# Designed miniproteins, single chains: the designs that were tried, part 23

Each design is a single chain, and the fold is of that chain. pLDDT is the mean over its residues in the fold that is shown.

## One batch from the design tools (miniprotein)

Design m771
Fold by ESMFold2-Fast:
Structure m771 (fold): chain A 98 residues (1-98)
Amino acid sequence: SEAEKREEERKELIETLEKMAKTILPTFEKAIEKAEEAGLDVREIAEFMIRESEEAIKLLKEKAEKYKESDPELAEAIEKVIKTLEEVRKKAKEVLEK
């Protein structure tokens, strides 16, 4: 049924968000490491990550607010991704300041 299909898609979305929350920060740290190995300017990666994380945080906050009453579990998974992106943004800003 359409309801069963939506439930499966919802479960896959939550699993994807949980995976993103666990992998975004280590992926950023690995990107900085690989950039240094390649002789690239780590500041460029940091600037990119600040810009992209700010846009993503804005969109995800809107989605978390939309779902907080109808689907608290989905809203919580989205909020975990937001927290991880805020940490990436913070660490990226530290690269630019030091």
Scores: mean pLDDT 84

Design m772
Fold by ESMFold2-Fast:
Structure m772 (fold): chain A 107 residues (1-107)
Amino acid sequence: SAEEHLQKALEYLQKALTLITNEEAIQLIQRAIDHVQTALATNDVAALRQAIDDVIKALELITNEEAKKKIAEALKHAGLALMELGNVTEGIGYTLRGIGELLDIEL
């Protein structure tokens, strides 16, 4: 369900936050957490899109591989949530981006 994927995204973002030292990345991930919580409460796709934007910006600032893995997992689950909320093409795009980031780190 969309709720299960949003919960997974939230868990991964919270885990990533414990591994990040870059101040700007911390602010972006905290903002993403707030937006995911809004999406969980309201099913608001606009809030979920804001969370995804914050996550993508944070990925550019983070050097810690474990933090990147958590954020990539969050992006994958956010994409899956978008698909279940009816934004299939957009959701596929973000899901594949999250998977691509995971594969880049693991290979």
Scores: mean pLDDT 86

Design m773
Fold by ESMFold2-Fast:
Structure m773 (fold): chain A 85 residues (1-85)
Amino acid sequence: KPLFTPIPAPKAEILAKLQTALEAFQKSPRSVVARDKLLEALSYTGKYDEIDKAYWRYELERGAGDPDATVPLIKLANKIIEELK
């Protein structure tokens, strides 16, 4: 089971990390490295329940071969970016 400890960072730093990770994931949606970097950046926000729900949807859709499997993670990242502005 992953243990997530929130990293207390300035809002601007979290926003920058999340934007960078999201761009990398959108450019390489099948990259495990890009996915893991996005999940790491999302974990810095402390929104574990929202991250967990989006990740489970991603895993279920990916396992089913859904071409839109990345959409739940991208939507969550965009939502959090807007909340952090």
Scores: mean pLDDT 74

Design m774
Fold by ESMFold2-Fast:
Structure m774 (fold): chain A 66 residues (1-66)
Amino acid sequence: MSSFSDDVAQHNIDVLLRSDVPKARELAEQARRSDDPVERTELLLQGAVEVVKAAVERTVEKRLKE
């Protein structure tokens, strides 16, 4: 059975794979293929940052155009 750490990582991978951010999905796929917990965590963190960056950029664009 997977550890709690693996279960949390799998959940985060699934969340990022469902995002509309292509870079976040790419990083989630890399994390899913990684057997190193540290590398997997770093890839998931980078994916989360990409989702946040996309959300901020869309909000700024909307504000500048509206």
Scores: mean pLDDT 76

Design m775
Fold by ESMFold2-Fast:
Structure m775 (fold): chain A 92 residues (1-92)
Amino acid sequence: KEKIIELVRKAKELLEQALASGGDPTLLRKAVEYLREAAKEAIKNPQFRSLGGELAETAGALENALRISPQAALDPVRYALEVAEKAIKELE
């Protein structure tokens, strides 16, 4: 579970930086990568499979919004931050 927490924290930092920069697509793409790796790690453990699904879904939503425009990703980024914060609290 420590690896999942580390990956989600890295994603959260990148999402916060992306919001501060007005939706930097490079930071958002990096955050999506960390959320996907966290989801992949979580899914390996039956206890965290549901969390893994939520993280994967959140990463997919961010990637889809980013394909439309960086500005379209701003509301999904805020939601992803809430998901990341909830995941960290659930795993601690």
Scores: mean pLDDT 80

Design m776
Fold by ESMFold2-Fast:
Structure m776 (fold): chain A 90 residues (1-90)
Amino acid sequence: VEAVRRLMEELVRYIREEAEKNPEKRDQYLALAELAERAREGVVLLAKSGNTLDGLESAKSALVAAAQREGLEEIGRKARELLDKAREEV
């Protein structure tokens, strides 16, 4: 559970840092950071009922889809990487 919280918090920080580096797309990056934060809360809630894996897969699918819509492939790749690591630590 703590590994899941840590890795999803790392994802949120990564997206916010990329927002600062890309001021012309800052709003798109910040929207993805907010989606990632909400996804983290959802995974934590599902973990309380033993549905951590379902929560992680749902979060990964939502974040990758949102990143693709915005043309931010690097965020989708990072989300997949970190959430797959979280799954291995469950």
Scores: mean pLDDT 81

Design m777
Fold by ESMFold2-Fast:
Structure m777 (fold): chain A 79 residues (1-79)
Amino acid sequence: SPVLEELREILEESYNEIKEAYENNLPLEELQQIFFDSLGRIQAALARGVATLSPAELAEAGEYAQKVYEKIKKIMEEH
């Protein structure tokens, strides 16, 4: 699904941006801004295409998002 692929790319890009910001010792506020911007991108993608996802694809997207958010949360907690 193009929507599922877009969601995965947004999540991977967001994780990488937050990780790079963390490794470069950027302030927590900048990490939070990257995270909030990523949430907006995810919401926009879902608004356009969530109806095209099967229940199984939606569940897979949710599990993937949860795993990425847990990694992001860990980075922010370690800041």
Scores: mean pLDDT 80

Design m778
Fold by ESMFold2-Fast:
Order: structure tokens, then C-alpha cells, then sequence
Structure m778 (fold): chain A 75 residues (1-75)
């Protein structure tokens, strides 16, 4: 499903951020995350209201986790 594909993409970005060993790798992972956020915004228009709310909530939670990992690595 579209939801499963987007969830898989979000998990791939989280893995990229967790596995990043250089600033370049971290930057590329963050650029990918911005792309995923943009795609979620555009594609959420084609989902049911319930699926849209679930996806946006998951995106916000994942964004917070990614930011926490980035801050940890840049400290």
C-alpha cells in the first residue's frame, strides 16, 4: 500500500541517519528526509482523512527522532 511504502522510506532515512559516520553522509540523509517530508505532504492529499492523520503523526514522531540522532552526532 502507499502507507507501507512511505513507512518503509521513513525507516530507510532513519537507518541512514543512524549509520552515518561522516558529516557528508549525515547531510545526504537529511536531504533525503526533506524529500520524504515533501512527498508525504503532496501524497497525503490522496489518502483518507484517517490515513492522512496517522501518516502526519508518524512523520512528526520520526522527524523528532531523526533530529535527536542528528543533535547527538553533532554534539
Amino acid sequence: SLMDQIKAEMEEVKKMVEEAKTVKELTLAMMRWIGVETEIYLRSRHLSAEERQQLLALMEAMSAEIKAIVNQKLA
Scores: mean pLDDT 83

Design m779
Fold by ESMFold2-Fast:
Structure m779 (fold): chain A 85 residues (1-85)
Amino acid sequence: EIELEVTKALVIIALTTIINDKSAPEEIRKLAQEAIDAVNKGDFDKAIELLEKLLETARKHGVSEQDIKLIENALELAKKAKELA
């Protein structure tokens, strides 16, 4: 329980950093918010799907390397959350 809740919180923190990045395109910020919503609902399959789409979209739009790393970390943590749930 505690490990799952901590892992969920880390995903949300990483994605909130993306949402607050004014240099990130609106589409990227929207996908990050949708992924947070999926994590909050406990829908980790949907969260992983959205994070994979977010990562592909971010790479195509030339988003900063720091934001790419945050998305990659969020995806790995979402996969861990699914295993813990």
Scores: mean pLDDT 85

Design m780
Fold by ESMFold2-Fast:
Structure m780 (fold): chain A 56 residues (1-56)
Amino acid sequence: SVEELLKGLSSPDPSVRLQAAYQLSRAGHKDLVREAVAKETDPELKAQLTTVINSV
């Protein structure tokens, strides 16, 4: 569900956050992924999340 994916975006594990962002983007919730990009402090993950928005 979207609620479970949103919890994934708040995970302390960066791989879980990336997986949640990918699934949310594929489900049409790119706006939620953009909010995650704005809040992300890890520069490598921030770049990967930006790629997800542009690729899916």
Scores: mean pLDDT 79

Design m781
Fold by ESMFold2-Fast:
Structure m781 (fold): chain A 88 residues (1-88)
Amino acid sequence: MALPAEPAETQISENVTLLALPAGASTREHYHEDQDVIYHVVAAEGPIELTVEGKVYRLREGESLVIPKGARHSIRALADSLVAEIRR
């Protein structure tokens, strides 16, 4: 699958954003004050690294990670990937 040359965000619903991440793309470190965030790997040609409070988690297609409110996090895609960001 061919992805955009740079990270692209598409809001699908009020609480769901789709992130298209080409190989080597990353998000900046951020946090949400009052809501948990679930990242779900919809599709990926390789691993995705989620850094949460300095700890690195490697996810593959079909895997999810829950990030608690206030936790600092960033995403780095090692291969072309599509990730859903679900907020509650």
Scores: mean pLDDT 79

Design m782
Fold by ESMFold2-Fast:
Structure m782 (fold): chain A 72 residues (1-72)
Amino acid sequence: LSDAQIEEAARSAVALIAALPDLGRDVAAQYLARELVELGASPELARRIAEALLDRPDASVEERAALIRTLV
């Protein structure tokens, strides 16, 4: 994943976490994983990144981008 794709995924995670009370965790994880696959991640990697990002609901975009970089 490129830096731009990592930043996009981090921003999407922030938006999905804000919507968690309405969507539920499983639906939010599915949306984020699908976006990551469209950005070029494998389905297995996309699921791992989506789950890790949703485990930190109070993290900043920058902190989430750093987390994605440790997983790829």
Scores: mean pLDDT 72

Design m783
Fold by ESMFold2-Fast:
Structure m783 (fold): chain A 108 residues (1-108)
Amino acid sequence: SKLKEQAKLHKNASKTYKKVAKSLEKPLSPFDREVQASLLYAASSVQLQAAKNNTDYPQKIIDLERQISEEYRKAADALLEGDNKKASEHLLKASELEEELSKLLEES
């Protein structure tokens, strides 16, 4: 089903951003920092657009998509500020929300 495929994408995002958060234990070059921040702003925009387009979905799903968008944006902001620890904390929160969204989509 379409919902099961979407659930798998969110589960994969959860795993990916948990690994990214761990990688931030090491310093980034200025170039890598800008690239990673740009990718997170893109991920934030995708989730915000999903929330706007999925108006027929349960409100809990829309709310999670908006929260995930916000956490990716905050992580990107923290990276540009040079705060790897703060960025990692926001990515771990996004990972948890992505897993929660995946489970809700599987149950829908």
Scores: mean pLDDT 88

Design m784
Fold by ESMFold2-Fast:
Structure m784 (fold): chain A 58 residues (1-58)
Amino acid sequence: KLPEVKSSKEATLATAEALRKIGDSLQKGIDKGQELRKQGASEEEVRKAILEGLKAGG
């Protein structure tokens, strides 16, 4: 245990929950990107779909 670290279990859990929500939004964008790839979209369009998901999460 590092005495200089003020973070506690509660702070760690709050951070983890925030990251999970961001990750979930990113996953939505990835899913859209994969669907576009199946439709013959280019890598650029897939990347845009993923970024749209990231924007929704952040």
Scores: mean pLDDT 71

Design m785
Fold by ESMFold2-Fast:
Structure m785 (fold): chain A 98 residues (1-98)
Amino acid sequence: SAALERLRASAEELMRELGLPSLEALRERVRAEVEAQWPAVQAELEAGTYQDQEAADLHFPDGTTSGALNLKDYDQAERKAILTEIVERRVEALLEAI
């Protein structure tokens, strides 16, 4: 609870410094930063070289989890779900780092 209260206070301070009107606006800015990095992450996933700790906690459509991802092993719908999950987890990780 103390860590969550401190994170909320840090987010509010950052919003004031950046002139953002809400926590949702801060989240959108963080998402834009993650999306700017996205082509590099996707290239690693397509090459089978993506080794991120967050990936080990992903839940795939078949119910499996892995710390090593290769998008070539998945169909188009599964790839979209995996990519969406990675973006959301990176957004949360960046917000937690504030």
Scores: mean pLDDT 63

Design m786
Fold by ESMFold2-Fast:
Structure m786 (fold): chain A 86 residues (1-86)
Amino acid sequence: SKALKAQKAMVEVQRLLLAGKSDEEIREMLIKYGISEKTADEIIERIRNQDKEGLTELLKKLGISPVDAEQLAENLIRAKEIAEKK
């Protein structure tokens, strides 16, 4: 249940990043999905810094499988890079 909510939250973060939404809007959405303010801020920071390894470890701590965490981390960083070109 918690892991599934975290995965859904990450897919929604990817959507918001591609739509060019602000860090504050992303943060608010993560909190609505039950992610703490501190963890939401760490997710946003690791995406901004292109810290794939750090983001993967953080997603694993949220209960996401290692394979899914790595794929999501890569997708989130890539979504941010794509949005910066818009």
Scores: mean pLDDT 86

Design m787
Fold by ESMFold2-Fast:
Structure m787 (fold): chain A 76 residues (1-76)
Amino acid sequence: SAGVLEALELYIRALELDLDEPIEKILQKRHPDKVEEFLKTYKIDPNETLRELIEKKRYDLVAKILGFLRTGELPP
């Protein structure tokens, strides 16, 4: 929904995340030691961007990425 997208975009901006940067690069800046495991667990393309996930309406993956950035742990 539009409200969910707006909330995610505000959170992304608050964390100073570049929507066009490869997800692997974003994750490595905060938690480099678990990035490969996270990407393989959720089958995320390391070169895919947050913008591409938002455009595909993969808000579930965006939420998991934001959770990982916050905690350094694999979300459930």
Scores: mean pLDDT 77

Design m788
Fold by ESMFold2-Fast:
Structure m788 (fold): chain A 100 residues (1-100)
Amino acid sequence: MSEREKLLQEIAKRLGEMAKKIEPYLSEEQREELARLIQELVFRVGQALEENRSSEEIVAIIEEGRRRIMELLEKSKVPEELKEETERVFEEIKEMVRRL
């Protein structure tokens, strides 16, 4: 696999692990929306990586995804500690992209 394919897989893995921790606090509708937002984010990042877009542009895509996901979590019963962990996951993902 290329470094970009490895990066995309790592991003998808970290977002999936985060979602699994959060799912018990979400309604069925909120779980479906979270899955949709994560799939859309991973797809957009994958497209940007394939198109050789800048790290700054990919970070902007991730930041938009973070904003949408955090908006969903604010409307949910997710504990503050898990919201903070979610924000840390996004910061780590953005840092991985900046190292590309």
Scores: mean pLDDT 88

Design m789
Fold by ESMFold2-Fast:
Structure m789 (fold): chain A 104 residues (1-104)
Amino acid sequence: LKEVYKEAAKKLGIPEEVVKLVVENIYEQFKKFAEETGDEKVKEAVRLFEEALELEKEGKYKEAIEKFLKALELLKEYAKSNEQDELAKFAETLIESAKKVLEK
């Protein structure tokens, strides 16, 4: 996921560590929300993100980015459905960044 955060950081004009922190915070909030509400789409987004992190630990970087991309698509859908325009734009930037890294 590091290469995705680098690419997103360039597009957003912020440090990579800030991009990583924001993403981690979003998924921690989603995990709590899923535990409290039982929302299946939010649970799916969290599971895909956790799968991406496990694949990254295994050195399966391409598969990790592919899982992360799916998690980001669900995040963007959630953000649009809840009129969270800034979150939707942030998710879109990460999606574009992930696709660019996968082209390498």
Scores: mean pLDDT 81

Design m790
Fold by ESMFold2-Fast:
Structure m790 (fold): chain A 82 residues (1-82)
Amino acid sequence: SDEELIKQIEELLKRIRELAEELANTKDPAKQQQILEEIDQLFQEAVALLSQIKDEAKKKELGQKLLETAGEVQEIIKKVLP
C-alpha cells in the first residue's frame, strides 16, 4: 500500500541523514567510502519505492523530500571530502 511505501521511504531518508551526519564526523577514508556506498544504496532503494506510489500528490511530495535530502548530503560531501 502507499502508506507502507511512504513509511519505508521516510525510514530510508532518516537513515541517509544519520549516515550523512556520521560521514561529517568521520576522518578515516576507508570508512568515508563505506558510508558513501551505503548512502548511494539507500537512495537507490528510496527511488525504487517512490516509483511504486500510486497517489501522484504523495509521490511528488516524497520526491521533493528525496531531492532535498540529496542536496543536504551533497553539501556535506563537499565539506568533508577533498
Scores: mean pLDDT 86

Design m791
Fold by ESMFold2-Fast:
Structure m791 (fold): chain A 92 residues (1-92)
Amino acid sequence: AEAERTLALVRAWDERSLGDGKIEEVAKLYREAAKLDFSGEKRDEAERYRQKANELIASLSPEDATKAIEAGNKAYQEAVDEVERERKRLEA
């Protein structure tokens, strides 16, 4: 867990100097926002994740911004599908 967290931080820092790293961070932020949106409990936190993602997108080239939006939308949809699956499980 600690080693995995350290590795993730190092990768995130290395990738921040590259457009691909920012694209990955946008996807992560969209995924976290999706989880919070559907819980209903942390709307302000979900909005903060969305704001951070939009700021990263604004810092990218048009080509990288398009990729980031696509990656973000995919991550958001995957998180929505996971929440729906969990809800269906709890209903059983």
Scores: mean pLDDT 69

Design m792
Fold by ESMFold2-Fast:
Formats: C-alpha cells, sequence, structure tokens
Structure m792 (fold): chain A 63 residues (1-63)
C-alpha cells in the first residue's frame, strides 16, 4: 500500500486512523509504539513502512 504526505495532510486524526485500518494496518499495534505527548500522526507515519505502507513525500511537511 502507498500514501502521500499530501493525502495524509488532507485528513484529520480520525480520518487518518480510518485510512490506516482500510489499508490493513494493525492500528492498535502501531499506536502502542507512539509515545504519549508526541505528534501522533507524524510518529505513526514514520512507523508505516514497518506495517507495509509506503509514505511518499517529505514527512517534515506532515501536519
Amino acid sequence: AEVTVEELNALDDVEFLELLRSLGVDVSALLAQVAPGTDTKLEAARLLPAFGVTVRGDLAALR
């Protein structure tokens, strides 16, 4: 599966997690690796390749 930073920037946090579920990502396992108080969307996006999802674009531009 493949997503772009531009696509992820169009989504809020709820829509982002629903997209990940639709792509077959184990969202519970992914979120367990995200530290409390960090940028959840950015940290989750960094972990996506380990869950079989390629993120295209500059992660520093993620919002």
Scores: mean pLDDT 78

Design m793
Fold by ESMFold2-Fast:
Structure m793 (fold): chain A 63 residues (1-63)
Amino acid sequence: MSVTEDEVSKAMEEMSKGTEEQRQAAGEGGDAALKTGSEQVMLDKSKDIKDKVRKVIEEARKE
């Protein structure tokens, strides 16, 4: 197995912090134009974090 406990823990923490921070930023915007930009940034970062978590899971599955 290639996955370490530290890597899993770090990925989970980054996902939690990134998601909450991005959600708050989107809320503060409020405007359609600003909200659209915030949504795109939030989606891209969320996707990167999810991909990282997914890789950790796949590595755990891989023997």
Scores: mean pLDDT 62

Design m794
Fold by ESMFold2-Fast:
Structure m794 (fold): chain A 65 residues (1-65)
Amino acid sequence: SSAEIERVKEIVREIARLLAQLKASTDPAERQALADEILELIDEISKYDPALAEGLRDTLARLLA
């Protein structure tokens, strides 16, 4: 539905903002907290778009390596 598409777009925008914060952070504790928040949002997306969620998990894993 259009409401589901709008919800996914909202969550993707939030993830993008948090990823930018994660890239800018040098504090390990802050990076872990941001990563945990991003993972929660990815889990929400997985209910609507599992393929997008998998791609986002891969992106996050590469940033944490």
Scores: mean pLDDT 88

Design m795
Fold by ESMFold2-Fast:
Structure m795 (fold): chain A 92 residues (1-92)
Amino acid sequence: SARSAEIEALNARLAALPPAERLALLKEAMRELAELLKEQYEAHAADEEAQKAFEEGLAEMIADARRVIETRGGGERELAEHGLALLEEMRA
């Protein structure tokens, strides 16, 4: 799929970067993804089934981020903390 090709291209670029630059790029990609998710959520406000799916998915992502923060360290924890902040901002 087009999305899989974009992810593969991003992974190839990330592999070529120093760790600090890779972390910064991942944080930026997460922010862009959060903006796209919010746009999709708002676009489907009248669709009850889509809204329920978005709310369930968002709750699962928040739970996963919290688990990573508690069980991982270093860059993984930092990315999870950044992601959690973005997801909480979407709900506010």
Scores: mean pLDDT 78

Design m796
Fold by ESMFold2-Fast:
Structure m796 (fold): chain A 80 residues (1-80)
Amino acid sequence: MMLSPEEARKRIEAVREDAEETERLLREGKITKEEAIANLEVQIATLEAVRAQTEDPDVQEEARRLIEELRERRRRLEAE
């Protein structure tokens, strides 16, 4: 089922907030590095699904940028 641009943007915003919470919990020592990586992988998969379920090019680009940001965060954690 295709998402409206409004619904797709709400899902992207929710993932961004979830990613910020993951980083905060990791910084405060409330989750492990392995748990943070797992959370980032789920968040990236969710954004890839949003991209596949929208035809709006601006929403697709917004999701792509966040995916790249989260992939870079995951890479940095894996390098530690």
Scores: mean pLDDT 86

Design m797
Fold by ESMFold2-Fast:
Order: sequence, then C-alpha cells, then structure tokens
Structure m797 (fold): chain A 83 residues (1-83)
Amino acid sequence: MSESEKTAHHVGAILRIIGAALDGDDELALETAREAIEWHLSTGDLEYAIETAESLAKLAEKLGLPETAELAREAKEEAEKKL
C-alpha cells in the first residue's frame, strides 16, 4: 500500500465528514471516521493511523461533532498502546 493511497483515503474521509456536518448528519460523520481509522489500522502503519485519528479528532471538534471527536481520540489512544 502506497503513501498516495493512504493520503487519498484520509482526504476522502475529511471531505465526507465535512459534507455530513453541513447536512447535519452526525451518524454519517461518525461512521465515516470509524471506517477511515479502521482502514488505516488495517494497513499495519500504526504511526499513520495515529496521525489520521488525531487529524479527524481535530476536524470533528471544529465542526461540533462530539461523538466523532471522541471516537477518533479513543482510536488514537488504542493505536498508541500498540507502538
């Protein structure tokens, strides 16, 4: 799996979460963040998964998505425990 593929998945997740927030679809934002983080964890690149989770948590905080932000923070912490 290339760095370009990881970047494409990350950017795609950001755009979907922003779109979901604009539509008031908190469930879609939450599911999108979960799927994106799980995909990065599946690549075995824990460092990139941590960076992705942190980025998504910050985005969710700015968009007023508390459940999505919490999910991303918890995923980051769990990934860090595996380093």
Scores: mean pLDDT 80

Design m798
Fold by ESMFold2-Fast:
Structure m798 (fold): chain A 81 residues (1-81)
Amino acid sequence: SALQQRLQALADLLAANADNPVFLVWALEEFVRWAEQDPRVPQELVDWLREQAAALRAHVDDRAAARAITEETVARLREWI
């Protein structure tokens, strides 16, 4: 599905850019903006991604915390695919 392809692309983007948390916050927030406009995207997924973006934003200067949040986000996105 289009959703599965977008989730895979997001997971790959996050994994490839785990050392750039500022970019990842932007990427997550952009995905959430798209997802909010499509009623086919589960609300639970949208809400969780908002929480992950907020958590990552709060920890952009904490390399270990930012990496842990990114790895958790990637792992859980792959469960949705």
Scores: mean pLDDT 87

Design m799
Fold by ESMFold2-Fast:
Structure m799 (fold): chain A 92 residues (1-92)
Amino acid sequence: SMEEEALKFIRRVIEEVKEILDMSNPTVAAAVEAMERTLEDESASVEQKLEAAIGALAVMHFEALKQGKEEEAEKLEKLIEEAQARLDEVRA
């Protein structure tokens, strides 16, 4: 289903960011934890879960830019674009 595909996407994003980013960074760890909490929240809609993922990715993207990690920032930007496309599909 569309909901199952969106949830699979969010789980893939979480795993990808954990591999790409330094999880010892408190800002990154907090953003990932926020995304994981919203994903496991049965009261949250799929739209809310995608919005939370976009928000968390934006925080991590800003952190990467602040640290001059241009390659990590580019990877995060692509994940944001993919998440936005998924959100558009859910809203259609």
Scores: mean pLDDT 86

Design m800
Fold by ESMFold2-Fast:
Structure m800 (fold): chain A 86 residues (1-86)
Amino acid sequence: DRAEELTRLLLESIRTGRPPPEVWSISDFTIEELRELAEALRRRAEELLASPDEEDRRIGESLLAQADFVEELIRERERREEEELE
């Protein structure tokens, strides 16, 4: 699915130090799709952090930071929607 595909691309971007392809704008994601993305990123990060390989753990830490960023975007969108209703 889209969240899993983007997770794989972000993982590859972290490994190679290259930016992910800009063909997918995170602004096109719904709040539910962003939640799915954050969950996929955290799950993959935890798998990497459990690895005996130091490089995998480093990548896992970076991927966890990406998950935190996505969760912050969800909170900002929800806050903005609440402010528009008030």
Scores: mean pLDDT 72

Design m801
Fold by ESMFold2-Fast:
Structure m801 (fold): chain A 58 residues (1-58)
Amino acid sequence: SDLEKHGELARELQALIAELDARGVDPATRDAEVQKKANELLEKIGYPKAPALTAPAA
């Protein structure tokens, strides 16, 4: 069910955030890792990645 998939997403993201915080990574690295994980989890549950709004400074 969608509820189960959302629960899995939340747990995976929370686990990653906790690990990154424990490792003391810089905010830019933390944000990049969280974004990457969110995209991977969305693909895993069958949703396509949102189209990247490409700012001129990629």
Scores: mean pLDDT 69

Design m802
Fold by ESMFold2-Fast:
Structure m802 (fold): chain A 74 residues (1-74)
Amino acid sequence: SMMDELIEKAEKLALELMLRAHRLFGVEFPVIPKGASFIEAVELLLEHYREAAERDPELARLAEELKRIVEQIK
């Protein structure tokens, strides 16, 4: 379904964001609370990487694409 495709795309973008921020800046992986919804988890992830995204245009691009997926699901 379209929703399954959006979730898969978001998971891939989130993984790329996490790994890149860790490699470039040593940003620790975020702790997502158990029971967080998909939207809540992604919003927490975006806040965790907000400062790193200000420092690197590719991280900014990944974060922006992830934000757009969340807005499509809302």
Scores: mean pLDDT 87

Design m803
Fold by ESMFold2-Fast:
Structure m803 (fold): chain A 112 residues (1-112)
Amino acid sequence: MEAEKLINEAEEAYKKGDFDKAEELVRQALKVAKPDSPEYARALLLLGRIYAQRGDFEKALEYFEKAVELFKKIEGENSPLVKEAYRTLAEIYRMLGQDEKAKELEEKAKSL
């Protein structure tokens, strides 16, 4: 689907450190993806990662929480994306100095 292609291109841009291009592609994916789809949830997760890299942890947490809840609704709690989201949330909590919360999320990601 068009949304999946845009997400894959956004993930590539993110890995190359081109966060502006990654955000543009993610926002395009969110416009064409069906709400409540795995593609929409993945786009939210990537958008959260982009904001975290920019130091906007408040927006990053907001997008990760939306992605986790949406993916749990679609594929259940034992999904690869939920596991990835917990790992990414742990990284953000470590950057915020909340090491105990980060550890809890890291253990939760391992158990899923």
Scores: mean pLDDT 80

Design m804
Fold by ESMFold2-Fast:
Structure m804 (fold): chain A 94 residues (1-94)
Amino acid sequence: SADALAQQATNDAIAAQLDPQSRAIVAQLQAQGIPLSNIYAAVATFMQTFNMSIRDALTLMLAIQNADQATVDSMRSRLSDAAYRSIMANIARQ
């Protein structure tokens, strides 16, 4: 599942729910060169898979981008074991 129409609908739904703190995290991710559509697609995946809030999903995405292993580790209980291991392996390769 990676079609542009599904991503756009998801992006619109997430954008409508952003509080000021979430908008600040989105701005930081965009400043790092991540397209807005990719940010919202990743947030939607974390929300759907792990029942995360938008803020928690954005916090996780920012932590992954910054190779912030401590923040990812603090969110371990919100992730599946497989997802946690995959994220930590990706951070270790950066």
Scores: mean pLDDT 81

Design m805
Fold by ESMFold2-Fast:
Parts: structure tokens; C-alpha cells; sequence
Structure m805 (fold): chain A 79 residues (1-79)
């Protein structure tokens, strides 16, 4: 399960640039900034999983919740 989590994170990390490019085609500048903030957070989570394959699921969930708060704060700062 943890090995599968790492494999999934690696696959997801590789897809982020293509996903951003696709969704950006229909976005205004504000929407692009929000998408970039979300992509940056997703990249951080994926890298954490890859670099810490033995990280307990509960610790990962705590980290994700803190990142979600930071993402929300950054999004609220965009006009």
C-alpha cells in the first residue's frame, strides 16, 4: 500500500504540467494564478510522499490539511 502510494505520487507528479496546460486554455489570469497555487501544493504533497515512502498515513493527512489552509489563504489574497 505505501509502495503503491509512492508509485501513484510519481505518476501524478509527471501529469501536473500537462493538466495545468489543458485547464489553462480556458482560464483568465486570476484563474491561472489559482490553478498554479493548487498545482504547487499538489507538487509538494507528491514530493513529500516520494521522499518519505514510510510516512504514516495520519501524518500525511495532517500535512495535507495544513497545506489546504495555506492554499485557501493564498487564493483569498488573489483579486
Amino acid sequence: SRQQRVEDAKAYLEKIPAQLAEISKSMNEKEKQIAQITADAQTEIAKLIIENPDLPQEELEKYVKELEKEVKKKVEEIK
Scores: mean pLDDT 82

